# Designs tried in a protein design run: designed miniproteins, single chains, continued (4). Part 112

Each design is a single chain, and the fold is of that chain. pLDDT is the mean over its residues in the fold that is shown.

## One batch from the design tools (miniprotein)

Design m15882
Fold by ESMFold2-Fast:
Structure m15882 (fold): chain A 62 residues (1-62)
Amino acid sequence: MSDGERAREAALRAAERGDGAGAATASHQYSKLGDKEGAEVGARAAEEAGDAAAFRTAQRSL
């Protein structure tokens, strides 16, 4: 599995656990890899977890 695929899975698992900070961290890593879709997934996961600070951090990575 590619690094991008693994990172997307990690972001989804973080969202399922309600871990907004983990989702935001994954979004930043996707952005560094040039994976815009992965970065958006991480940002949405942080927003859905209800962590406003993590969501803002994820948005700045986009």
Scores: mean pLDDT 64

Design m15883
Fold by ESMFold2-Fast:
Structure m15883 (fold): chain A 103 residues (1-103)
Amino acid sequence: MKEFEEKLEQLEKIIIDLGKESGLEELGRQVAEAIRELLKEAAKENPEKIKEMTELVEKAIEALKNKDFDKAALYLAETLEDVAKATAVALLIIGFEFEIEIA
């Protein structure tokens, strides 16, 4: 649990920092918070998957460091077994990429 929470904090920071680089800090903060809430809910419902989710969040962080938003979206979606929530997370990352590109 603590390691998972630490990785979520790192994920939030990188999303906010990416937004800040493009003058979209507030959007980055909103996207980061929405993703954090979805992942925290999933971890509460499936605590046995927290280790797998932590590894996927770590991979998403590394993808975002390389500005590979497609891989980040896939890794974050994979943490979520609910199809609607997985789709929401993927769209949040891809939409954020689009806003950064046009900023």
Scores: mean pLDDT 85

Design m15884
Fold by ESMFold2-Fast:
Structure m15884 (fold): chain A 65 residues (1-65)
Amino acid sequence: MEIKLPSRAQRMAILREMLALQDQMDAHIKKQGITDRETIEKMRGDMNLRMQKAIKEGKPPEPIE
């Protein structure tokens, strides 16, 4: 293998955390009644940065809340 990647277990853990954060963000937006497009786009951007940091550091991301 020519690419250094996390193990399958680590990749699956990261994927599950990503899905959990997406679900958490959608639930939060719905519960708070956020309809401001700019705010929603910022929240998605922040989530993406958290995912990149988690992958780089090899640990789960902090919750959105």
Scores: mean pLDDT 67

Design m15885
Fold by ESMFold2-Fast:
Structure m15885 (fold): chain A 65 residues (1-65)
Amino acid sequence: SSSLRNRLLELIGRILRIIGELYDIDRRLQTATGEELQELQRRKAELEAERQRLMAEMRQIDAQL
């Protein structure tokens, strides 16, 4: 349906924003040390988990189209 397709587009947009944030974190990880390194690794793991959740929702919607 058009409603499900609109939700799919919203999910894609959010996933792309998360990918951008992960790219920025990966760049910061190249110079980070100590506590900052651990904090960035933790945030990266949280963002990757959120991306996986959004991708799972996207697959479920796509399967219904």
Scores: mean pLDDT 86

Design m15886
Fold by ESMFold2-Fast:
Structure m15886 (fold): chain A 72 residues (1-72)
Amino acid sequence: MLSGEKIIELAARAAQEEEDVEVTRENLRSAAETALSLGLSREKIIEMLRAALPSLSPENQAVAREVIAELE
């Protein structure tokens, strides 16, 4: 099974290629929820998502920031 860290890593990578902002939002929310259930801290998820922001489109950066805010 994938670790929580690997799930966030894969979701962030998928967000670099996804053009549908709603698909990106749902994928990042789902990944964060799954990573939390696997024992990854909110702080670590936020850190990893923030690190991924520069690689995303401006639209996907906006939805990723919304997901980060939901975790804060």
Scores: mean pLDDT 84

Design m15887
Fold by ESMFold2-Fast:
Structure m15887 (fold): chain A 55 residues (1-55)
Amino acid sequence: MEALRRAEEAARRLIERHGLSVTVRQIADEAGVSLGTARVAKRRVLQELAQEREA
C-alpha cells in the first residue's frame, strides 16, 4: 500500500512536469519502487485523469 501510494504521488508530479511521455521507469526511480508497482500507479493516475476530463 505505501509503495503504491508513493508511486502514484511520483506519477502525478512527473506527469504535471513532463506530460504523458512519462515512463514507468521514471516513476519507479522517483518513488523508489519496483517497475510493477510503478506500472500500476501510472495506469491508475491516467485512468483518474481521463475520468476527470470526461466528468
Scores: mean pLDDT 77

Design m15888
Fold by ESMFold2-Fast:
Structure m15888 (fold): chain A 82 residues (1-82)
Amino acid sequence: MEALELVRKALEAVKNYDWGKAYEYLKKAAELLGIKTEELPEFVIRSGNPLENMAYAYAKGIVVEAEKRGDKELKELAQEVL
């Protein structure tokens, strides 16, 4: 599944502290899943980096959508970003 591959790439970017790439991959995954920006769950500002905070918001949105779909693998990978 394309969204799953994008979340895997985002997790690798997170491990390398590349929040720009993590944000881009998670945003693309969310768009493929039909998640709109206004549907993103509330998040606490965790850092002074807005891209890191947005990556967390998209990852949380993907977790919620994966639960609705029963997609355990997608949920587990997105949770590793959080």
Scores: mean pLDDT 78

Design m15889
Fold by ESMFold2-Fast:
Structure m15889 (fold): chain A 59 residues (1-59)
Amino acid sequence: DVAEALASLAREAGVSAEALVAAARRQVEEGLSPEEAARAVGADASPEAVAQAVAVLGL
């Protein structure tokens, strides 16, 4: 379920699920904005995609 949701979100965002998870974790753990978290992992992910990944992961 979570894996399917992440795979769909990553596909829509044009990034790997691994990059999206890394961005979501950095947002929560380091107190970064979604934009900063995406840039930190080098992902071409929108801030909205990162925020949705945080919600999907239950972080």
Scores: mean pLDDT 76

Design m15890
Fold by ESMFold2-Fast:
Structure m15890 (fold): chain A 89 residues (1-89)
Amino acid sequence: PQVTVTVEGTVEIIDKNVVVRGVAESSVPLTAVTLRALGGAKIYSLRIEREGTRATATLVMDSSAKEVQAEAWVGGEVAATATGTLTAP
């Protein structure tokens, strides 16, 4: 199957939170999309929305994170990964 995943980052100064989105698109139904912070960030919330072949994950964490990894899953296996570096706008 053709699977793509991307990571986007936005810095929110209110409460020093960073909001990161992962977007996955697939030619077949997605089993899951996951987002995780690399480097020991404190996670406040993770919300995942999935619609068959498309999924979006939204992660809210503290500003100590430098990188986020997104994984798209098909049939219980990781089909695509992406890593995003967080930069202030």
Scores: mean pLDDT 72

Design m15891
Fold by ESMFold2-Fast:
Structure m15891 (fold): chain A 75 residues (1-75)
Amino acid sequence: SELEKIQKEIKEEVERLNEILATLPPEVRKKLLEELQKKIKEIALEGLKNNWSELEMAKKYLEAVKEGVKKAEAA
């Protein structure tokens, strides 16, 4: 299904993010993780307020993780 494809992509992006974060100084890693966690929390709250579907939530989480990967690569 579309949801399963997105969930697999999220897992792959999270694995990529963790690999990059492992190469960064602890303080930089902590800051990037806190920023991503804050973004994910904001998405969860927004989705709850707007009754987003699991698919919509998964798409937003994927976007947030991809952005996190880009920020980690730039660090």
Scores: mean pLDDT 87

Design m15892
Fold by ESMFold2-Fast:
Structure m15892 (fold): chain A 94 residues (1-94)
Amino acid sequence: MPSKEELIELLKEIAKIIDEFLKKAENASDEEVRKLAEEMKKKIIEKVKEKLDERTAKQWEEFLDEVLSIEDVKKLLSTFRGFREGLLKEIEEL
C-alpha cells in the first residue's frame, strides 16, 4: 500500500510527464503529437506499475487509451491540460 507521501510524489511525477508532453507538443505536427502522446502513456504506465500495482496501471492504461482515441489533436491536448490541472488540485487536497 503506498503511503500518502508516495501517492503525492507519484501524482507529481505524472503531472510532470504530462507537462513535458504538452511543451513538446506545442510546436509539433499532428503525427508528432500522436507519437509523443504514446511515449507519455508508456512513461505514466511504467510509473503507476512501479509505485502502485499492475491492476491500477491497467486502469490508467484503459483511461489513457480512451483519451488517445480522440481524433482531434486540439481536443486531445485540451483533455491532457484539464487532466494535469485535476492532478495538481488532487495533490493539494491530499
Scores: mean pLDDT 83

Design m15893
Fold by ESMFold2-Fast:
Structure m15893 (fold): chain A 62 residues (1-62)
Amino acid sequence: KPSLSKEEIEELAKKLGISVSDLTKLITALQNGDSEKVRELIKKLKLSLEELDEIVQKLLNG
């Protein structure tokens, strides 16, 4: 299953104001169903539910 490209991750990270490393960790946690890690990263990165939904939609739709 294709993940987001490096370019897409970089663009999304810039839009959200987070590091590529942190976004990659969040994507990995979402793909693994690691709900605890997802919650930790959302709080650490101060992401809104709208921003999280955008990340999920991008993962599902490419």
Scores: mean pLDDT 78

Design m15894
Fold by ESMFold2-Fast:
Structure m15894 (fold): chain A 100 residues (1-100)
Amino acid sequence: KKELLQQISKLLRERSKLLAKQAEQARKQGDYEVADILYQLSDTELQASKAIENGDEKKFSELTAKSVGLIIRLIGEGQQLSPEIQEKIKKENELSLQYR
């Protein structure tokens, strides 16, 4: 169980870094609204990683819901997450099911 939480935390931190890079690229292209959503998502993923590390299951759940909302907004803007980020999301979902 502890090792599963560490793997989830690591994936969230890796996703946060990739999201920040995608946000910077969007900003350089003049897509400021997309960049703002991606920066918010990056921060939310980092906060979720910290919640896992601190054993704050309630905060993790709230941050996961916030993350989903931001992804829906991003899709509404016609933007897709990079394939690498999508694969890390799939991996986190698989690990979360194993923790239950």
Scores: mean pLDDT 82

Design m15895
Fold by ESMFold2-Fast:
Structure m15895 (fold): chain A 93 residues (1-93)
Amino acid sequence: LEEEIKEAKAEQEKLKPEYQAMIEKAENNKEKAKEEEIKELAKEISEIENKPEEEVLKELKEAGINVAQAELIKKQIEWYKKYKPLAEKLKEK
C-alpha cells in the first residue's frame, strides 16, 4: 500500500504541469464543446456519481462547457478510475 501510494504521487507530480496547462486552456477557451462530447461526459459522470444521465446532461449544458473543459473532465475521470482500486484497498485496512 505505501509503495503504491508513493508511485501514484510520483505519477501525479509528473502529470501536474500537463494538468495545469489544461486548466489554463479551460479558462481561456471560448469554443463550446460538441453535443456528442457533452453526452459522453454525462454518461461517464452518471456512472461515477450514481445520478440519472439526463440530470447530468442538463447540468453540463447549463454550465456551457467548452472544448478545453471537456478534455479536463475526461482527464479527471481517467484519474478517478485509475486510483479507485487504491482507495478500495485502503478501506480494507
Scores: mean pLDDT 71

Design m15896
Fold by ESMFold2-Fast:
Structure m15896 (fold): chain A 67 residues (1-67)
Amino acid sequence: MTPEEAVETIRTGDPRGITAEEVQKALELDPELAARVYRMTAGGAEGAGRPDQAKRWRELAEEYEKK
């Protein structure tokens, strides 16, 4: 649910190859990638027992997909 979790979701899976800040910056440049990351982060938050946070990220993903 934190930025670290979003980094993992991007397809990095292994932070040894790229910094977390570089990955976060890439999300801002690619709305399609950002939408995917937000949807995955929402799923993780719901699994962690935080449905309020999960809904927030799903709304963000939907807005990016419609942009």
Scores: mean pLDDT 62

Design m15897
Fold by ESMFold2-Fast:
Structure m15897 (fold): chain A 81 residues (1-81)
Amino acid sequence: SGLEELEQLVDKTAEQGLEMAKQLEKNPSLKDLGDQLKDLADQLRQHRKLSRQSLGAAGQAAQTRAQLLALIRQAEAKLAA
């Protein structure tokens, strides 16, 4: 159940990251931030595919998710300015 819950949270966070990146596309000065959001979302999806193979892969998914959440919050702050 815990792994299944992690997989659901990972999927939702990756989707949120991609949605945020799409919102940033209209602002050329935020391109680097948008690219970073896409890269982390892709990495998160890749780690999620491996999460059932090892505890280490599940840990990487959790860490990458935390990084993506922090970057999403940074992007929200940039859009609010």
Scores: mean pLDDT 80

Design m15898
Fold by ESMFold2-Fast:
Structure m15898 (fold): chain A 75 residues (1-75)
Amino acid sequence: SMEELRKEYERLEQEVEKFVKENPDIDESVKESLFKMLERIKELIDNNAPEIVIQMELGAGETALATTKVALKKA
């Protein structure tokens, strides 16, 4: 449902904000990429995009954050 997708977005937004606050020295381009991803997902929600599209983009966002966390640990 759209209500569940909105809650999922809010959770992802909070996780990204927490990650950026805990890693202030991470490359600015990485921070910008994560925030642009959130902005794009929010636009899809606000424009009433099909739920499957929002679900796919939320999944991609979760993967992007997880990949960034792994890359930071390997550096």
Scores: mean pLDDT 85

Design m15899
Fold by ESMFold2-Fast:
Structure m15899 (fold): chain A 62 residues (1-62)
Amino acid sequence: MEELVQAVLEAIARGDLATAEEHLARYREIFEKNKENLSVAEYTGSQLTLIGLELDIELAKA
């Protein structure tokens, strides 16, 4: 999970929004597959991270 977060942020920094969206999609896929097995803290943390990364990509597009 952490490697995917870093990969998204690095792609955004490079202006490679397509790669950033690809890494974000992978993060979302892993989150969705494991969400039922996450603690409340893990679920909330991952959800906030996902929302934050989605917002960062949208702001970079604007």
Scores: mean pLDDT 81

Design m15900
Fold by ESMFold2-Fast:
Structure m15900 (fold): chain A 74 residues (1-74)
Amino acid sequence: VLREALEEAKEAALRAIEAGDTREALLQLSTIFYLASLGEEEALEALQELRRHAEEQGNAEVAAYAEELIALFS
């Protein structure tokens, strides 16, 4: 179920950002982008939320990657 996969990836990304695990955060963002490509509409909202969270935590690399993925939907 795409919704279930999105929730798991979102939680993993949030934990990775908070832990400073940039590599894991980027992998989870890529997973969320893939779910968006499969038609999960909530995945774009998840990317926007994770971008904001990464900015708040000072992880510029993760925030920039999320912003680039969001731009691909424009």
Scores: mean pLDDT 83

Design m15901
Fold by ESMFold2-Fast:
Structure m15901 (fold): chain A 61 residues (1-61)
Amino acid sequence: APLTVTVTREVEPGESVQNAIARAVREALDAHPDLELAAVLDVTVAPDGSSVTVTLLLVPA
């Protein structure tokens, strides 16, 4: 069955927002090795750039 996953990660010191987003996606996929990424549904960056929230649609591989 399709799974919607939302992951929030803090942007680390010296890390770009883009790297934080990529890290959030990678960690979500690592947690679900039997699933693959179907779509990125939403990406929200906190107004101060301190955190990113990514919502993904995962489907069976």
Scores: mean pLDDT 84

Design m15902
Fold by ESMFold2-Fast:
Structure m15902 (fold): chain A 89 residues (1-89)
Amino acid sequence: SMEQQNQRIITLSDTARSLRVIGLELDGSTPAEIARYTAAMDRMTALLLQLGFTVDQYHQLLQELAARGHDLDSAVAYLEELLRQKELS
């Protein structure tokens, strides 16, 4: 299905690329920071899947979030609000 295809595309996207887009770096991070980043990226991936984004939309959205000054936590909060608005519309 298109949903399964989107899940596969988003899941197979480069985590390092996604982190770079929102201004995050894993090089030199502690194990606790890596765990935090991994958990937040898993949440972000789940939100993008639920929103039905394609790979192109995924990368563009993350670039826009970075350009707006979002960090990982605020980007996740923004995506949760988008999902809430989609479910209410």
Scores: mean pLDDT 66

Design m15903
Fold by ESMFold2-Fast:
Structure m15903 (fold): chain A 77 residues (1-77)
Amino acid sequence: AAEELRAAMREFDRALLAGDLEAARRAGQKVVALSGDPEVARLVQEALDALAAGDYYSALVAASRARKRVEEIVREM
């Protein structure tokens, strides 16, 4: 449901801000599974790849785009 997707997205944001790649991967998997959206999957992977590379700016930009897309999906739920 919408609440679970928003909760997973909040977990993902917190993990990215903390630089916790393992937590970000777990939360990102939940976001992808709950959204069922290929653009969200792409943006989550882009954020994880950037975080793994130490590119925090690109990780946060990709996460911001994923959050915007998640909010669009939640409005349709």
Scores: mean pLDDT 86

Design m15904
Fold by ESMFold2-Fast:
Structure m15904 (fold): chain A 100 residues (1-100)
Amino acid sequence: EEIKSLIEIAAETAEELKLSEEEAQKLLEAASELDAEIYRLAKENKISIEEAMRILAEKLTGKDTSSWSPNKIALLLMAKKAEELGLEEAAKYLREKVNA
């Protein structure tokens, strides 16, 4: 399965929930910041982007993601960031997708 980018997940969430421009902007900026952090972690540790996403997700959530798909891990990361941003509806929506 092709890995969806965090930016794609953020954009799809904003469109599906019809978020305000301000809420959509916050979610997209959070996705961009996560992508930069994941890339840095992958480069620093000489691991894949997928493995860096897994490590970051486990660090931020305490969940064991060893059997999870990359797309599910990306959803978990975005759910956590939406929660931190106070975007409660987006966080709930993304959490429901993680559990699907």
Scores: mean pLDDT 82

Design m15905
Fold by ESMFold2-Fast:
Formats: sequence, C-alpha cells, structure tokens
Structure m15905 (fold): chain A 95 residues (1-95)
Amino acid sequence: SATRERARELVKRLEELLKKEKEEKKPLSEETVRLSRELVALLQEAFERGDLELAIELLEKLAELLAEYAGEDKEKVEKELEEAKEELRKLLEER
C-alpha cells in the first residue's frame, strides 16, 4: 500500500539522520523532528484504518528511535511503547 511505502521511506530517512547526528554528537535537527512527527501521524492513520500489523511495525521502529534520544527517560519510553505494542498484538489476535 502507499501508506506502507511512505512509512518505509520515512523510517529509512529518519534512521540515516539519527545515525549521522549521533556520529556528529549533534542535537536533534528540525528535519529529524519533522520526520518523527510524520511517522507518528502514519501510526495513527494505520491504527484508525485497522492496519494493526503496520501500526505495530511503526510503533516498534519509533521505540527503537526514541530509545537512542530519550536520555534519562529511555527505559520509561521503551516500557510504555512495549506495553502499547502488546495491546495492539492482542487486538490483532482477537479479530
């Protein structure tokens, strides 16, 4: 689907930017923030349309990306995202 292709492109660009920023020890760029917001919007769209598999995939990727930049909140963010993924998996299994 077009949404899945767009999600993959956004994830790839975001990973490339995050890797570069980490290597250069720079703070998060405005572009990185923008792409992160677009990824969250795609996650919401996937959930609203009942594409729970895509929603789980995007949530897992968002968890990985946030883990690198959450600092002291890393463990809390990872726990909340893992719980959200588990709830989405249960909804997929119940259908």
Scores: mean pLDDT 70

Design m15906
Fold by ESMFold2-Fast:
Structure m15906 (fold): chain A 86 residues (1-86)
Amino acid sequence: AASEEAKRKAEEELEFNNELGKALDNWLKGELTEEDVEILEKGAEYYEKKAEELEKNVSSSSDYAKAVAYRFLSGLYKNMVEEYKK
């Protein structure tokens, strides 16, 4: 069974992903709010850090592929934030 800490982190990640999903839905509708922008900025930072951690400890082609995917997600969210700030 997963540890108590692992379960708590999974629940926090689920909530954060739900907030990101809502922000993305609002972005697609052209209804992006300041709260959505804050969540997208946090998402960009989150995936950038994930990519950096993997890049420091790359042990397989799978790790490299994950780092590339995380970099893509971070860049995508950064672009959405910058477009809102225009």
Scores: mean pLDDT 78

Design m15907
Fold by ESMFold2-Fast:
Structure m15907 (fold): chain A 81 residues (1-81)
Amino acid sequence: SLEDEAFEALRAFLEFLGLPPLPEEVLRTLLRPMVRAVAPQASSVEEALRLIVARHADRLLPRGVSREELEARLAEFLASL
């Protein structure tokens, strides 16, 4: 499903950013609900990831990383697929 594909792509994007693998509990309680909320509003995995970053950038990265930087890194990740 688009939800499952977007979830795996988001996980891969976080790895692309150099983040360590997230615990299953964090995946279940934070990432999965974000993906589920945007999947019905997206027609592709790329669109779903862009919506997640646009709405939840501050929740994905700690202080010191801007939304603009995260969006630039997402564009690099999507171009590498």
Scores: mean pLDDT 77

Design m15908
Fold by ESMFold2-Fast:
Structure m15908 (fold): chain A 83 residues (1-83)
Amino acid sequence: SLAEKAVELARKAVEAARRGDPQTAYELVIKASELARQAGHDGAYEAVKGAAEVAKQFSERGDPIGTARAAELAAKAMEAAAK
């Protein structure tokens, strides 16, 4: 499902941030937010979109820890919505 794919992308974003690649992490969180919107999970979409905006800020500063935390929040929001 689109929700399951959004969770997968958010998890990949966490892994990218942990590898020290906050730019790829941010791009994956944005893709996850779009899939959440298409899946019709409004609450999850808003949470993932907020996390994406935070991830962008940390990514622009080169902060992989902040980016990883934002990506993990997005993944948890999507996992909750997919249940």
Scores: mean pLDDT 75

Design m15909
Fold by ESMFold2-Fast:
Structure m15909 (fold): chain A 73 residues (1-73)
Amino acid sequence: MSAEELVELGVEGLERAAELAKSMGLEKTAQTAEDEARRLRERLPDIKSEEEALKLIEEAERRVLEAAREEGA
């Protein structure tokens, strides 16, 4: 799998997380997921490896989970 394909999957996952968060009334979590998806797309030209792509996706997912914990508490 290419770094581009991994980033596309990561963006799709984050966009799905945003829609789920919206359906649950977690507006801040949804916004965070949308922002992180946008950042991954913007960084795609600078991503040189699958390992780098996975690390950036993991960091984005961590931020969304952190937002969900704060908003859901």
Scores: mean pLDDT 83

Design m15910
Fold by ESMFold2-Fast:
Structure m15910 (fold): chain A 76 residues (1-76)
Amino acid sequence: SMEELKKELLAKAEQWAQEVRDFLADPSLSREEKLEALDLAIERLKQWIAESSGLKKEALEYLLAQLEKIKAEFEA
């Protein structure tokens, strides 16, 4: 169903956001390396959103909001 598909896409978006959080928590990586990787991920995600539609676009927009929040928290 569309409702089940939406839940699956949002769950995948949350998994990707968690992977980003885990990457940022790695003590072996510099702050500069973390910020460069996060900025690249956000830019790529914005491109994917521009090329997407429907439920996929909604899930990617949700992921973008999560990554922007993670970035704001990391920069604070």
Scores: mean pLDDT 86

Design m15911
Fold by ESMFold2-Fast:
Structure m15911 (fold): chain A 85 residues (1-85)
Amino acid sequence: PELSAEEMEELERYALEKQPELEELRKKMEEARKNGDFETAREYARKIMDLLVEIIQTHAPVVPSAAELEAARAAFEAALEKELA
């Protein structure tokens, strides 16, 4: 079963509380975005996604399939293009 946007946000909050590296990457992404450096912001956003996938695979009660993770990555990339165009 695919995670809803709300479930993904809950996992992201959990990860931020428990993983300082995610918090640092998000701060760097926000700074780049504020400076108009959307290329760097996208790069940090992708690094955040990679780390979130690792956390989900390690800590989720049900590990998503490779196909489900691929679909989530595609949705994330589409959202990035919309927000950071």
Scores: mean pLDDT 70

Design m15912
Fold by ESMFold2-Fast:
Structure m15912 (fold): chain A 84 residues (1-84)
Amino acid sequence: SERLRRLFEEIDRLLEEYLRTTDPAERVRLAREISRKALEASKIADRRQRFELQVRLSVAFMYALMRGDRETADILARTIDELS
């Protein structure tokens, strides 16, 4: 659907910003926004599209672990679990 396409585009934009951001506080804020939009998208997504959301969040989660961003990692892990 067009709504789902727009949500994925917004998530991808936020993810790109998240990956480039050096400020830990801004990374927490972006992770929360990504999580909220991913959960909204999951309500209208099929199984394949839910898997694609899980992949995006897993990338963000791996970066949180590599950076030592404990709060960000916790937020993303909970969201991945809710998508399962």
Scores: mean pLDDT 90

Design m15913
Fold by ESMFold2-Fast:
Structure m15913 (fold): chain A 93 residues (1-93)
Amino acid sequence: SAQVQAAFDGAYRVAKAASKGTPEGALEGERIAREAHQRGGPVGSKAVATSAMAVARGKGNLEGQEKADRMAASGTPEEGYQGAVEALRGAAA
């Protein structure tokens, strides 16, 4: 339950930070993604990655959508975490 709760908290916080579309929001989102990766394990990493990718896609930018699609194809929590970082940076750039 602790990992599941951390995953939900991380996903929500990443979505909230990234939705602002600012460099500060992207950095905060990346920090939260790193925390979820370290504390939530595979469940946390994937939940945060999914949330970050959804936000990038929701902003309608093609680069963000392409990165989200590529990272959705990854099968590992580490790739999911890296995908979240890239999606957040793309959304705020």
Scores: mean pLDDT 60

Design m15914
Fold by ESMFold2-Fast:
Structure m15914 (fold): chain A 87 residues (1-87)
Amino acid sequence: DAARRAALLAELDAAFAAAGEAVNKYGSSNDVEDLKVVREALEAFLAAYEAYVAAFPEAAADPFLQRLYESAKGALKKTEEKLKELE
């Protein structure tokens, strides 16, 4: 379904943009509340990616998407570790 693919890609693109904005805001503020927004944005991106790959398994063979997914997983782990250090 082309409409479903377009909708899931739009969600993935929006989640990626939101994660980038959250990271940039935290980089400027160094505020723990902004770091929590980074965690939420990264979780949303991973959920959007997993939903897209579940609906369209061929996307898992895309090396660019796979690198973004692994990068986001690593960033989320580091964000969680830093939140524990700060709280």
Scores: mean pLDDT 84

Design m15915
Fold by ESMFold2-Fast:
Structure m15915 (fold): chain A 95 residues (1-95)
Amino acid sequence: SGIDRRIRVLELIRELVQEALRLARQGDYDQAIQLLEQAIQLGLLHGVDGRVIDLVLKMLDAVRQGDLDKAEQYARELDRRIEEEIKRLEEQKKE
């Protein structure tokens, strides 16, 4: 279903964001940027909520600036938003 695909895409974005943060913390900024760009492309291709895409863009900008504190803040907000959206979609799937 469209709901199942949207949940899978959100889970993939979450994984890319978490791995990007791990790489950025290790100083692998170029690889972190590449993963965040992949997350944005995936989100746009599959019609993910613009608020999620906006947060990935903000995290990407923070990583480009070397601002790890902001990158971590945006990653935490992304994790929360993605979990809330997945929970909402799972509830809709039960109806």
Scores: mean pLDDT 88

Design m15916
Fold by ESMFold2-Fast:
Structure m15916 (fold): chain A 95 residues (1-95)
Amino acid sequence: MRDLQLAAEAYALAVRYAALGDEEKKEAALELIEEIIGPEFRKIVEELIKIVESSPEKREELLKKFDESLKNYNEEMKEVYEETKKRIEEIIKEK
């Protein structure tokens, strides 16, 4: 179950980083998804991200909704979010 929660948060972060134009963190989040649930799911996420990147107006709306969602996270969801961010930072440091 924790692995699925980490993968879900990694997916959300990959989309958020794509909307922000943070290519390094986006790629690290995609690598984390691949480590947890495999390369086929990573490819699906990459295709979804391309749709987000092609719509600049929707990027701002998505970022606002994402920030609002984070404010409503309970303690367990916050722990998973912070763990996911740490794992992404570790992937970046290895490059």
Scores: mean pLDDT 77

Design m15917
Fold by ESMFold2-Fast:
Structure m15917 (fold): chain A 69 residues (1-69)
Amino acid sequence: MEKERQKQLDNQIQASQTAVDKHRDAVAAASAQARGQPTHEARLAVRDPVHVAVNKTANAEYEKLEAEE
């Protein structure tokens, strides 16, 4: 048996990959926007809040996956 466990594992892998892809895309977009800024101050203004927000969201998502079991 264990078809249910295999389905759960597959769903967890898919959800994890989706979260990673989302995080990767957000980081890439933030980096691209920062590179487009002509001033060092402007780069920090764009990068820092997005980096903090993305990192917070990623940590919350990983903690949620671990906590739910």
Scores: mean pLDDT 65

